# Ledger of designs, part 60: designed miniproteins, single chains, continued (5)

Each design is a single chain, and the fold is of that chain. pLDDT is the mean over its residues in the fold that is shown.

## One batch from the design tools (miniprotein)

Design m18065
Fold by ESMFold2-Fast:
Structure m18065 (fold): chain A 89 residues (1-89)
Amino acid sequence: MKKKEEILEKLERLRELAKRLTRNPFTGEPVRAETFSPFEMRDNSPGKSLLEWIEELEEEVEKTTDEKKLEEIEAEVLVLIALLEEALA
């Protein structure tokens, strides 16, 4: 499915950007890529890192056949890519 491949490629891009983080883009504090979580303030799972979230989404993308769900995942991933690319510029 073309849509799945496209989203998986975007998730890999997001992972590459996350691994380049040496500072939290929102606070400027030093962080480790494996512990960085942009979701601490918004989600019921504050301990989930960005890298862990990417791994879970890769599994979800592989398993889902719902095109609407894939579009929602893609939109969320694209927003995070844009934010991290701006922060790393």
Scores: mean pLDDT 69

Design m18066
Fold by ESMFold2-Fast:
Order: C-alpha cells, then structure tokens, then sequence
Structure m18066 (fold): chain A 61 residues (1-61)
C-alpha cells in the first residue's frame, strides 16, 4: 500500500518547487510507484495528484 502521508508530503514539496524531476522519480520509487523517466515533470506531478485523489476517495486499495 502506498504511504498516503508520505505522498501528501511529496505533494507539498512539489507545490513549493523544492524538487527536481529526478528527485520526484526517486521519491515515487521509494513509495513503490514506478514512473517512466521519459515523462515530463508536469506529467509526473499529475500522477501524484491522481494517486492522492484516488487514495483519498477510496478508488485504490
């Protein structure tokens, strides 16, 4: 199961502009989320937003 609190903290760091694309990819891998490194930063940010929304609405296990 993805750590929801860690994912929320990651989202806050993204919004503050504190993370590079590479740091985002590594942080997501640490949470068990594999992302394609060819994706743009904005696409990776959208993945984080979708995961948070889906987890908070109970759509993901």
Amino acid sequence: MIDLDALRELRVRILKGEMTKEELIQALKALGVDVDPSLTREEIEAIVDKLLRDLETGKLP
Scores: mean pLDDT 76

Design m18067
Fold by ESMFold2-Fast:
Structure m18067 (fold): chain A 79 residues (1-79)
Amino acid sequence: MAEEAIRIVREDIEYLREHPDEVVAELRAAGVSAEELRAQAEAVREAGLRAAEALGSEELAEAAEEAERTMLEIADRVA
């Protein structure tokens, strides 16, 4: 369970880092604001940290923090 969650999160982070301009264009076309992305980044971090604590996974906690940072970088580009 924890291993699959970590893999999914890291794959999503890698995609965002490899295709930032495409992701930004898609988010703008969908009408997603930088403020909405920042709120989602915080929610993802909080949910990931709670899951990491419940599962005892430091790797999942690190993945949650990386996901937040990556989403905030995308939010700055959308702004």
Scores: mean pLDDT 78

Design m18068
Fold by ESMFold2-Fast:
Structure m18068 (fold): chain A 79 residues (1-79)
Amino acid sequence: GPVTATATLGPGNQRAIVTSSGPATVTIEGSKTVTRKIAPGTDSFLLGREEGQSAGTKVTATAPAGYTVSVTVEDVDLP
């Protein structure tokens, strides 16, 4: 089946970094749910301003079987 990686944002402004060896679908579940398709490689999503600045925003990346995917989060100091 498909491979999935998930990270949950803490409080404040954070950037999610998604790395995938194949095409992936990223679902961001905050105050609203947003789905984005990404190409293989590394992509970043600045979530603190667009998707709501709430702890508990969930970022899930899903790729087809046989690929690898990861999600990491970094703090971003944005007023």
Scores: mean pLDDT 73

Design m18069
Fold by ESMFold2-Fast:
Structure m18069 (fold): chain A 82 residues (1-82)
Amino acid sequence: SSSLREEAERLLKELERIGKEIIEAIANGDWEKAKELEKEAGKVMKRFMEILSQLSPADQAALRAQFRAIQEALGKLYLELK
């Protein structure tokens, strides 16, 4: 449904935000904050995967491509630390 696709897109934006906050916490040596954010990311990811399984193959492909792009961008940011 349209509402499930919108929810999935919202969750991807949350994952990107949390990912950036984790990288910032690590850069600042705030390991406790990083651990808390990793737990939050895990919950968001679980919900995203649950919704993704209920969408059309075309929507699944598009959202998986968006997720990969986010992972690549965050990975690049992480490698640029220090």
Scores: mean pLDDT 87

Design m18070
Fold by ESMFold2-Fast:
Structure m18070 (fold): chain A 99 residues (1-99)
Amino acid sequence: MEEARRLVDRLIEAIEAGDIEKAIEYAIELAKLALRVSEDVLRAIGLLLRIIGLGIDYELGMDPKKIQIDLLRIGAEMAELVGDREAAERLRAAYEKLL
């Protein structure tokens, strides 16, 4: 749980700073944690692939705000998979503020 919260804090901070590249890195680390601890390995793989897709969208110059919102939303799903509901609620609150 402590690892997930630390990664969530860094993810939110990177997004608030507009550092999408670092936000993607922290999201990948959270996905790796989900793969290690979650029984739903296929869902964890699916979320990792979605993060990789957002990295490609960022490199192609797609809307940064949309990428930030999607990263936070995917992060919330990953936090749920690692069993940290508090981290998931914090990520949901963060993306709702961007809407």
Scores: mean pLDDT 80

Design m18071
Fold by ESMFold2-Fast:
Structure m18071 (fold): chain A 82 residues (1-82)
Amino acid sequence: SLGLEEFRRPLEEARRLVEEAASIPSVEEAERRIREALELLEETEEKFKKVLTPELREELERLRREIEERGREILRRKEAAA
């Protein structure tokens, strides 16, 4: 596929970072991984901005929103447990 694998790879990495954040006991380390995931999505959007279809833009925006929401939930739960 035309650039699709290169686009998908960072999205999979962002999902992995958030999954790691959920399993890490440290609030500071979890926050760092969530931040890295969001930064990776911003870099991906910038890199592919000229070739993104509306469908791919929606997929990226949906994942960004999902990571932001889950990230807040993860950090809230870890802060309550600390």
Scores: mean pLDDT 83

Design m18072
Fold by ESMFold2-Fast:
Structure m18072 (fold): chain A 100 residues (1-100)
Amino acid sequence: GMKKLRVKGTITVGDKSVEFDEEGTVAEVLGAIGDKVGKAMGIEGTGESAKAVGERLSEADLSPEEAAEKVKEAIESGAEGVGNARGLPAKVVLDEVEVE
């Protein structure tokens, strides 16, 4: 079955901060985070793009530790992409990343 994921943290792009505490499948969690960040920054399709990344990660035969690291990398890369689209610095602080 798909791994269950919980991610809690904050993404800051310029002077805007987006807090999240999402639980579900990897695709659902990454999609929800991407949607929240995109909505805050006025960018469309970020949730769909992040969900697609989560679907690919769910298909990979990763250990829980590898899955947590790949999720962190995906969130950091996504935030950097949003920042680059706005010409703003992006910062990710993850308080909790749990993979089951």
Scores: mean pLDDT 83

Design m18073
Fold by ESMFold2-Fast:
Formats: sequence, structure tokens, C-alpha cells
Structure m18073 (fold): chain A 99 residues (1-99)
Amino acid sequence: MLKPPDAEVEALIDEVHRLAAEAVERALAGDAEGFREAARRLAEALARLAALDPLWADIAAAMALMRLSVTRLEMERDPAKRDMVPVVEEAMELVAAAA
């Protein structure tokens, strides 16, 4: 069972979720550069979270990867956004490596 996070860990979990949401929004808008920047910041936030609490980092990373996986599937189904698929896949690798 997980211990409740302290205030710093909670703030980083919230930042991870916010950045994951921003990345999804940028991907859906077709903004590859905005998506890459959000994904980079997401990976940095996850790395910082992992240094403080590895268990909460694993959970936050799993949730972020789930959101990116759903986004990747949506991009594959839309011919206008299919060029974003490799960009989302690269971000998923960065997120997985950060945790």
C-alpha cells in the first residue's frame, strides 16, 4: 500500500498530470514542437519525482504512458495526424526512461 504523498510529492504528481494533459492537447492540435517541449518537461518532472518517491513516480509514469498510448491510437486513426505517431512514440520512450 502506498503512503500518502507529502506536499512536494503531491505538487510534482499534479505537475506530471498537468504536463501530460498539455502534451495530449498539443498532439491533438498537430503542434509537434509544442508536444515535444511538453514531453521533455514531463520527463524532467518524472525524473525529479523518481528521485523523491520512486513508487509515486512509477504510478504517475504509468498514467502518463496510458494517456500517450490513447493519443497515439487516435493519431493512427486520423490520416491528417498520422505524422504525429512517431513523435508520440518518442515521448513514450522518454517517459518510460524517466521513471
Scores: mean pLDDT 82

Design m18074
Fold by ESMFold2-Fast:
Structure m18074 (fold): chain A 87 residues (1-87)
Amino acid sequence: MEELEKEIEELFEEIKSKIKDPEAQKLLERAYELLKKGEIDEAERLALQAIMRAYHKGALSEEEFNELMEKLSKISKLAKEKQKLLE
């Protein structure tokens, strides 16, 4: 359990560290709070909006965008796996 929590937190911090836009940062912080509440789909949606916003503003390269999208997908997968283990 704690290992999955730690990996999710680390992946989220890596996404946050690459996004400097204040509005995107607010979306990421809200996404993390929703993720902690078990609102995985809504959290993923807000985090996706943050990453897309940074990419469209030219703040992320195509390579960085793809990397962050992969990290978001992994966060979603790990969060869903954690919920299944608690059922």
Scores: mean pLDDT 80

Design m18075
Fold by ESMFold2-Fast:
Structure m18075 (fold): chain A 107 residues (1-107)
Amino acid sequence: DFVAELEKHKPEIDAALADESLPKSLRAQIILSRLVLELEKNEILGTTDPDPELLEKQLNAKEILEILDELAKNKEYELGHKVRDVIIEHGEDLKLALEKIKEIVKE
């Protein structure tokens, strides 16, 4: 069952987010990952009328995670740390966070 397999990671994410000792940077990254997982699930299920605000948030989260992944692959750890700080500070506005992140990684 494909949908059940996608939901397999959701309880692990929810359990991690319930841990009060979780560092803020890791919590922010898990929240972004959860948004992307929900986006992928909706695409697979053929959900064609999502909430536009939620969809924008999910797409911004996906782009931020792709930037973090590329920085990690290139061993740009200091830049990755700065990106995580932006996510912690601006996690309520992922569009603003993404704009600030793009300025940090542009040069």
Scores: mean pLDDT 72

Design m18076
Fold by ESMFold2-Fast:
Structure m18076 (fold): chain A 107 residues (1-107)
Amino acid sequence: DPKLLEEKKEEFVKEYEKVLNDKDTKKQQEALDAVASHAEMLASQMRAQGKLDAAAALQELADLLRNKASVSEITEALNKAIKTGGLGKYDLDMMIDLLKYSYKSKR
């Protein structure tokens, strides 16, 4: 469903923007590192399957997330990862949850 995938992409961008505006730099870093690590795991899986374009798009997304890239750059990287088959709805849901809740499980 292309509409649901677009809705998930918009939700990810919104949650990413919230993380960038978070005054707790530790929480911000933990959220971005968790999402970037997930993208790198997916990139590794895509490389193992011979999907080199999808792997490259996911690695680019991970690097941009770690560098606190602009919303525009993250949106472009998400579009590339989706177009290459690197990101599906399930992966976007997991990454959104990591962005929202990665810090919440630390005491």
Scores: mean pLDDT 82

Design m18077
Fold by ESMFold2-Fast:
Structure m18077 (fold): chain A 64 residues (1-64)
Amino acid sequence: MVKLIVSLDGKEQLIESLIAQIEGIGGTAVYDEEKNRLEVEVPAEALEPLKQGFESRGLKVEVV
């Protein structure tokens, strides 16, 4: 699995939808309220489409 960080920056209303999408592809997501970000782990093959989908919604994604 690969890890990524998704910064929400005022998009907290999307959290439930984003977590459901991540879990639907066999990933896991944890919301860090203090940093206002999602810590995400996904299969390597799912990284590219997930990153593209989040960025299309105005979310900033970093691969770690």
Scores: mean pLDDT 82

Design m18078
Fold by ESMFold2-Fast:
Structure m18078 (fold): chain A 73 residues (1-73)
Amino acid sequence: MFVEKYPELAKLSQEADDYLDQYFIADGSGDTEKAKEYRKKYAEALLRLADLLEKEGFNDDAESLRYLAELVS
């Protein structure tokens, strides 16, 4: 399974998803300061995930995540 084969990737993917969820909660509640904070943390998590994907040979996926991180930061 993905989690068993790539536990670090699975963990960072979950962290990114958690930050994105917190961003939508903050943005929806009008908390612009927390929304900016979680958006930044989401971008940082995407960059860490991209680095691990590149290390495992998933270069195209890593490049896509880096572009996404740049767009959301």
Scores: mean pLDDT 79

Design m18079
Fold by ESMFold2-Fast:
Structure m18079 (fold): chain A 74 residues (1-74)
Amino acid sequence: MAQQIQQLVQQADQYEQQGNYQQASQLYQQAADLMEQWARELLARGEITPEQAASIFAEADRYRQRAKDLQQKA
């Protein structure tokens, strides 16, 4: 899961650098969604604390914010 999320972010960064804001936005959105799912699963299994989950949710929110910002530029 973490590696898949990182790959999506790397692809999003590449599209953003190329000026493909629409594709970059979509990939950041997908990364955020997967981060939320991943954090919920880890929390449910007791593998992370609520504080650690909150940190991951905050990072997911940053990617969602970036996706929205890029949609405005597209």
Scores: mean pLDDT 83

Design m18080
Fold by ESMFold2-Fast:
Structure m18080 (fold): chain A 96 residues (1-96)
Amino acid sequence: MEEERKRYLQRIANLITAARLQVVAAETGLWLGEPPEVVRQAVDSAIATAEEARKLTKEAYEKGLISKEQYEKNMKLVDEILAEAERLRARADAVA
């Protein structure tokens, strides 16, 4: 149980961090004037990574491996990442 919990927590944390870095990369690409397609690819990667974090967070909660408070915190972080990614997608589309 504890080892399974640690694996879920580590994987979720890594995915949230990766998604945030992908959002920063997309934002930096927009600032530097990268082609819209390159920015959209970074945004799509961030969305896919954040959705995987959401899935694992739900699985961990359903298995009783994380508290409701930890579940809500992780879900809020995922929602914030997805909202930022959608804003960046809209900005990339406006430049094209």
Scores: mean pLDDT 85

Design m18081
Fold by ESMFold2-Fast:
Structure m18081 (fold): chain A 92 residues (1-92)
Amino acid sequence: TEAAELRALLGETLAALRPPAEAYERARAAGDRAGAVAALEEIIRVAEEGRARLEALLAVATDPEVRAQLQTGIAVVDADIAALRAEREALR
């Protein structure tokens, strides 16, 4: 189902975000600004890939509930990417 495809995509994206998120926390704990920036850039890259996959699913989705969830999810991801980019700039 479209709902199962959305659930799988969200699970894959969360799994892909874990290593760079852990790298970011380690860099912050160490006071490593360059490492924190590199980790944020990787988080942004994974988030942008996830966003593109949500857009691709929205383009073919026919279930109104799934379409609404995808539209909301894309808006949330866009806001998160903007916040992550601002945080990266603040560390540079």
Scores: mean pLDDT 88

Design m18082
Fold by ESMFold2-Fast:
Structure m18082 (fold): chain A 97 residues (1-97)
Amino acid sequence: EAEEKIRELEEEITAFFQQLAEELKSRVILPDDAEGLYELVLQYAEMLERLGRHELAEEIRAEAEAHKDDVEKLKELAARAFEALLEAEQEKVEELK
């Protein structure tokens, strides 16, 4: 019962952060320059790889490299990578239980 309530709360928190990640796409809370966004996307990809999302990390890196001068595309990638990080972290929390 208590463990089930904790899991439900963690799922609700993850959903909240996923919603926040979608808001970040439109509110431009990300860096406003291509170089800063590219570095941020690469940092998120490295974190995804450390959380076991190797294939997704490589896909994000490849898209970032292809669009490293495209601020709007890099903002989309940063938001997607951040959302994926929240999902991957939630799965790791579930594995520890």
Scores: mean pLDDT 69

Design m18083
Fold by ESMFold2-Fast:
Structure m18083 (fold): chain A 66 residues (1-66)
Amino acid sequence: VPEEVADEFYEILKKSPLVTEEQAKKAAELLREGKTLDQIAEELNLPRSLIESYLREAKRRVEKKK
């Protein structure tokens, strides 16, 4: 995963009232390690759909910056 996608994912997650800054940081680290959405959701005890939606948005933001 490109570093830019992981950084944008962290920025989106930390702004969510359902996610702590530490959870956002851990999610970005797991994404850089190539963990699946299911693994990230399980590790952080967050809904998979939430992780998937934020990752999709992070990818969109990075793509738009090109």
Scores: mean pLDDT 78

Design m18084
Fold by ESMFold2-Fast:
Structure m18084 (fold): chain A 72 residues (1-72)
Amino acid sequence: DNQAFIDLQERIVRLLRAHPGRAFTPEELARELGASVSDVQAALDTLEKVGAIVREADGRYRLATPEEIAAA
């Protein structure tokens, strides 16, 4: 269901906003949100594509800063 996928994206963003400057693996997010790693990875790929999150060099994801959004 596309709505469940959108809801997962919103839950990921809310969790990242609750932990400013923290980076999470897809596995950590899946555990925290009670979702599959594959669903979380698909949601992260979508959020990264729209510039809402950043994938760090170690493969962890965090919320994009206002400066990163302005630079994109």
Scores: mean pLDDT 82

Design m18085
Fold by ESMFold2-Fast:
Structure m18085 (fold): chain A 101 residues (1-101)
Amino acid sequence: LPAVGADAELRIGVFTAMDADGRPVRLMLVEVLQDGVGLHSEIRRVASEEEAVELAREAARRYPGAGRVAEADLEDQSAEEREWTRRAVAAAREVLEELRA
């Protein structure tokens, strides 16, 4: 697993994009930044709020040294996507707090 310093930040955001066939798909962005530099970025498909929360928890376990979790700055998110993002971020923060305890 990649090592990250305490200055590392997890950014999480849920959004909708069009696939190659022009169908809307809901995705979640997970970014890891350290000192403003992107160390890791991944995009995963999510079918539910529960999947978004689970992926956020997995990301937090992968980067247990991350100092903070924030919402990714994404344009044109729906209210539902903002809610999934908030819940995912909260879940990641909870996991990191438990790992530091």
Scores: mean pLDDT 82

Design m18086
Fold by ESMFold2-Fast:
Structure m18086 (fold): chain A 95 residues (1-95)
Amino acid sequence: MSKEELDLEVTFAMALIALTVGALYSESPEMAELLRQAADELVKAYESKNKEERIKHLDKAIELLKQARELATTPDEKNLIDSAIKLVEEAKKLV
């Protein structure tokens, strides 16, 4: 396994964990649903067979996270989503 492949897998896992935790502890059902959809897009990116499909799903995850960010009301929710966006953007650089 290359370092780049390992870093990409770790970044996907970290982003997915952050989004799952956010969905479980969110007080807003609308925000929780956006975080769940973003997690689904990250899974699709990880399972993608080519770079173009992977980037498409990562871009969709970022879009959904930005929508969830607008619904975030607590500093913890905002920090979690901002961290998840950063991790997904780092994953996009590694593909």
Scores: mean pLDDT 78

Design m18087
Fold by ESMFold2-Fast:
Structure m18087 (fold): chain A 88 residues (1-88)
Amino acid sequence: MAETERKIDELIEYLEKNGKLVEVHRLLVDALKHQVSPQELADYLLEKGLITEEQAELVRSLTPEQLQALVDRLKELINKRRKEVLAK
């Protein structure tokens, strides 16, 4: 796995463990919709206390395609967790 992909996996795990998954997903979707730069997005997520400085550097380095892939992965994980809750 490339270094960037490993860091993305670590970011997703961090967000899930800290209950920030849904909030970060919403902010990423809004950023893509409003064409917010990766720099502005990273600074905003850091200001909200949703990610660490190391994770902010990762977000700043992402291409638009990688950012879209991250959004898709977060959405799939959120949908999986919702189905697990609703099945009970």
Scores: mean pLDDT 79

Design m18088
Fold by ESMFold2-Fast:
Structure m18088 (fold): chain A 92 residues (1-92)
Amino acid sequence: MVEELTRLLAEAARAYIRAEGLEEVPDEELEREARKVAEALVEATKDPELAERALETLEEDARLAEELGLPEVARAIREIRRLVEEKAREVA
């Protein structure tokens, strides 16, 4: 789960950087930051209120990415949201 979320978060970050023309961020740095976010999302699934907030934030971020013309970023965020929702249901 953490590895899947880390991959998707890094993918979203890379897509955003490319779209904005912000090249030159090392892959290792993107993966390290993505892993921190992934671990925080997994921790949030242990608390129903935190899980609901995380899911709401991810849906808002996905909509914003679509509005900005970043369909790859939106797709990755929605996949992250799906995994977080599935994990939260396992804990409930």
Scores: mean pLDDT 80

Design m18089
Fold by ESMFold2-Fast:
Order: structure tokens, then C-alpha cells, then sequence
Structure m18089 (fold): chain A 72 residues (1-72)
């Protein structure tokens, strides 16, 4: 991932992350977080990441959401 690609990704994700943080509804937060994971998976695939790495990233991100929701 180049510095420009990283900045573009951060700028694209910033409004979505902000929406998640400001939403008091846990189900809406879960849905938005999953949408962000799906977007990041698509970006990783476009950047030529191996399928195994993409799947591991998805699994780790999904596990993180479950732990976050359980802690709320």
C-alpha cells in the first residue's frame, strides 16, 4: 500500500468511522463496521493481496467486531 493509497483510504473511511462512533444503535454500528470490512477487503483485492491474506484479514476483523459488541 502506497502512502497516497493509504491517505485516500483514510479519507474515504473517515466519514464512515465517524458515523459508527456517533451512532448509539449497536446494530447500526455492527452493520456499518461490516460494510467497512467489506470495502477494505475489496481494496486489498484490488491492490493484489493474496486471497489467503484477504480471508485472514476478514476473519480477524469480524472477530474484533464481535468482541467490541460483547464489551458494550
Amino acid sequence: MTEEEELALAALLEPAVDAIRNDPDPEAQRAAARALIALQVEIARELGAPEEEIEQFRANSEAGIDKLIAAL
Scores: mean pLDDT 70

Design m18090
Fold by ESMFold2-Fast:
Structure m18090 (fold): chain A 98 residues (1-98)
Amino acid sequence: SMEEEAQKIVKEAIKIVAETGDAAIAAGADPSLVAAKVAGAAIAAIGALLDGILSGDLEKGVKEALEYAIEVLRELAERFPAAREAAEAAIEELKKLL
């Protein structure tokens, strides 16, 4: 169904943000600060998806979820230079889903 496809896209976006966060931690970033940003992205993305499902505008919900994920990836790239290439690659991957 369209809802199952939307859920898969948003889940993959959250996974990409989490993996980029793990790369930042491996490069010496503060785990608590990275965890807070990754959790914030996941909560915002899930909220956008739920709003899309409840309103019947699934395309908008997925787009907003991806935009939240991209924003956190940009923040990780700016704060943690060692994670920048991974974050920028992840942003381009997510943009293809917009």
Scores: mean pLDDT 86

Design m18091
Fold by ESMFold2-Fast:
Structure m18091 (fold): chain A 82 residues (1-82)
Amino acid sequence: MSFKELYEKYKAEYEKNPSKETLIRLLAAYVMQNKFDEAKKLLDELLENYELTPEDKVNLRSIANLSFDPELKEYILKKLEE
């Protein structure tokens, strides 16, 4: 599956059923495509609207490591320390 196909799938899932899990998957798709502004907006929405479990934070750190953009990776990691 290409990054574009994964993005379209997760975007459709989030639009049909907005939840913490669908938002995290969509965030992963944006991070994989280095869409900094979209990833930042979704991360801020996630942190404002949902309680993160330790497992969620592990998953989000793994997602940050999918980014080839060091600025996006550092932004995500810094937010998870707050």
Scores: mean pLDDT 79

Design m18092
Fold by ESMFold2-Fast:
Parts: sequence; C-alpha cells; structure tokens
Structure m18092 (fold): chain A 99 residues (1-99)
Amino acid sequence: MIRLRTSPSSLSISVGQDARIDVDISGDTQHPVRVRADAYDSQSGRLIARSDPQIGSIGDRLSLILRNLSRPGRYIVRVRGSSPDGIAFSDPSIVDVHG
C-alpha cells in the first residue's frame, strides 16, 4: 500500500505566485510511484490546477508546484500517487490565494 504525507497543511500565496507542496512517499510497493497535486476551488469543487507529475520511490520526498492560481480564493489541494499496485491520496492541504 502507498501512503502520501504532504506539507505544509496550509499556505498563503499572492495571485500569480506558485504554490509548492512537498510529499513524502511511504509504503510497501516495488514499483515507482507517479505523484501529482490537484487543486480544487473550495466553493465550487471544480479542478482548477494540476502540478506536473513526478516519479519517485518509497522513501522519497518530492516537491510539486501548482501554477495558474490566478483567482483569489481558497483551494483544496490533494496529492494523488499511482503505481501498478494501486492508487493513494494524501490528506488535503489548504492554499489561500490573496490578491
């Protein structure tokens, strides 16, 4: 099983800035894990932005960058990890965009 832990649990950025989410990959797969961050508008639930995917292994810490947060608001960010052995999701992080 894959486990994903993200940091920080909350961050604030200005419109036009990138949001960085770090993810720790843990668990018991022999396969590389493809991770990405998805950002959802907290009011509408709509997917607004995705990070470029990265590939890591169990024990890695990866940095995922969310761009195109061009509207002020609160965003719910969740990291998805996938491998041939299964799919895992992180607990959500909150990104507050001001501007």
Scores: mean pLDDT 87

Design m18093
Fold by ESMFold2-Fast:
Formats: C-alpha cells, structure tokens, sequence
Structure m18093 (fold): chain A 85 residues (1-85)
C-alpha cells in the first residue's frame, strides 16, 4: 500500500513551503510535489529541505521511518519560515 505524507508551513504574511512525498510498496520514497511562495528566501529554504530529504531517503525502509523524516522536514520548514516572519 502506497503511503503519502506532507510537510508544510506558512507565515502570517502568506509565505509558504510544502513538500508532498509518497512511500511506494517497493520501498521507494519520492517527492510528488514541492512548492513555495515566490520569495527567494523561501525558495532557498525549500531547496535546502529537499536536499536534506534526498540525502536521507535511502535510510527510510518503513512507514514509521518515512513519518519521522517528514516530521523533520516539517520542523525545518516551520522554523525557517518563522525566522522570515
């Protein structure tokens, strides 16, 4: 069974960054969508979060591992956007 996860955050000013990923039955973890507002600082934050995901995705073997990694991305995006607000 494929499992879909999302990490995302938004500021009070409407800046946002969101990553959606799917863990496939064959153990592949792939980004389905990564999007942000047009602020270059937010785009850089999203790029850094995607890089962290790509470096760590090979360590994900279970739904619980995927949930933990997505939770780390959620905190990364939330804290990064908080500094911009």
Amino acid sequence: MDHTFSAGAMTSSGQYATITVTLYDDGKLEIDKAESSDDPRVQRLLDEAVEYFEKNKENVKTVDDASKLIGELQEWLREGLRELD
Scores: mean pLDDT 83

Design m18094
Fold by ESMFold2-Fast:
Structure m18094 (fold): chain A 78 residues (1-78)
Amino acid sequence: VKEALEAMLQAVKDAVQQNKNDPLNVRNAKGLRAGADALDKQGYTKASKLLYQAADYVEQGDWDKAAQLEQQALEELK
C-alpha cells in the first residue's frame, strides 16, 4: 500500500513538472494519468480507473467531480 502510494505520488509530481508550461487543467490531467499508470502497475486497477476518470473531468474543468474521484481512488488503496 505505502509503495503504491509513493509510486503514484512520484509519477504525478514528475508528470506535472515535465508539463509545467501546459495550462493548469492539462498539466493536472497528465499528472493524474501518470499516477493511474503507476497504480495499475502495482495491481490497483480500480484506483487507476478512477484516476483516469478524474483526469477527464479535470480537462473539462470539473474540479469538484475530479476531487471526488481522486478521493475514491485513495480509498481503494485501504
Scores: mean pLDDT 78

Design m18095
Fold by ESMFold2-Fast:
Structure m18095 (fold): chain A 78 residues (1-78)
Amino acid sequence: MLEELKELAKKLNELVEKWKKNGSATPEEKAEFVALAEKMTALGIENKDNEEARKLMDEVQQKVNEAAAVIEAVRKKK
């Protein structure tokens, strides 16, 4: 459902913001992110033919890319 997708996107955005403020992600936050991302991906695949779902998925994909870039940048720093 679109409401479920919106809730998942909101939670993912909150985690990304938290990581940016803290400069790091805790193991618990990483586990939560993975669980939320799995649910988001499953719902996105289910609704891939829906135009509204595609737009929501694009926004989430952008946030995921930002989170991945931040994590990789932190990991690369020694």
Scores: mean pLDDT 72

Design m18096
Fold by ESMFold2-Fast:
Structure m18096 (fold): chain A 85 residues (1-85)
Amino acid sequence: GSVNGLLGLYETVAFHAITIARQKGDEDGIKRIREALERVREKAKELEKVVNDPNATLEERQAAQKKFLEAVDELLEISQEVYDK
C-alpha cells in the first residue's frame, strides 16, 4: 500500500544517512538515525492498522497520521544534522 511505499522511501533515506555518518566516524549519529527509523517503522505499522480498520474513527486516523509524520520529521532532522557535520 501507499504507507509501505513511503516507509521504503524513509528506510532508504535512513540507510543513506547511516552510510554518511559511518564515513564521518559519527557513531552517535548512527545510533540516533537507527532509533528514529525504528520509531518511523512503529508509527507506520500503527497507521496501516488504523487505515485498514473499518471501525477506526476519523480522530484515530488523524492521530495515527500525525504520529507518523512527527516520526518522519524527527528522522529527517537527525539525518540533516549528520549531513551538516
Scores: mean pLDDT 88

Design m18097
Fold by ESMFold2-Fast:
Structure m18097 (fold): chain A 65 residues (1-65)
Amino acid sequence: SEEAARAAGVALLREMAARGAEKEDIKDATQAYADARIRGLEGGPEARAAAEAEILALGAELAAK
């Protein structure tokens, strides 16, 4: 859901900040999240699902490090 994707994105950014990630990396992650959200809104339901999966995959990849 969009709510789950938003929560995942916010959780990702908070986790990066908590780990002491550089402000530049947090800014880049914030931009990537915003871009994925915009693509989901503009491209309709399939693009929205793809953007949601992209955000969740990014979160999982960063958590695995």
Scores: mean pLDDT 68

Design m18098
Fold by ESMFold2-Fast:
Structure m18098 (fold): chain A 81 residues (1-81)
Amino acid sequence: SARNEEAEKMKAGAEATFARLLAETTDPAAQARLRELQAQIDELFEKMLAAKTEEEYEKYKQQVLAAVHEALAVHDASRAA
């Protein structure tokens, strides 16, 4: 389905982003937070793919996007310190 295709593309993009962020982040606390966010996003993608309604799919999609934005902020803060 179009939603499954979108979710798989988002998952691939998130995986690439986290690989980059983890490689660029040297601060142990920031690395630990990024790994927590990565695990949360992986769980949210499973929920997106299992969603039975459009509303559930969009809910989990928004949570994935919010967690990715938090990961970018964690990385940016670690560079500024």
Scores: mean pLDDT 86

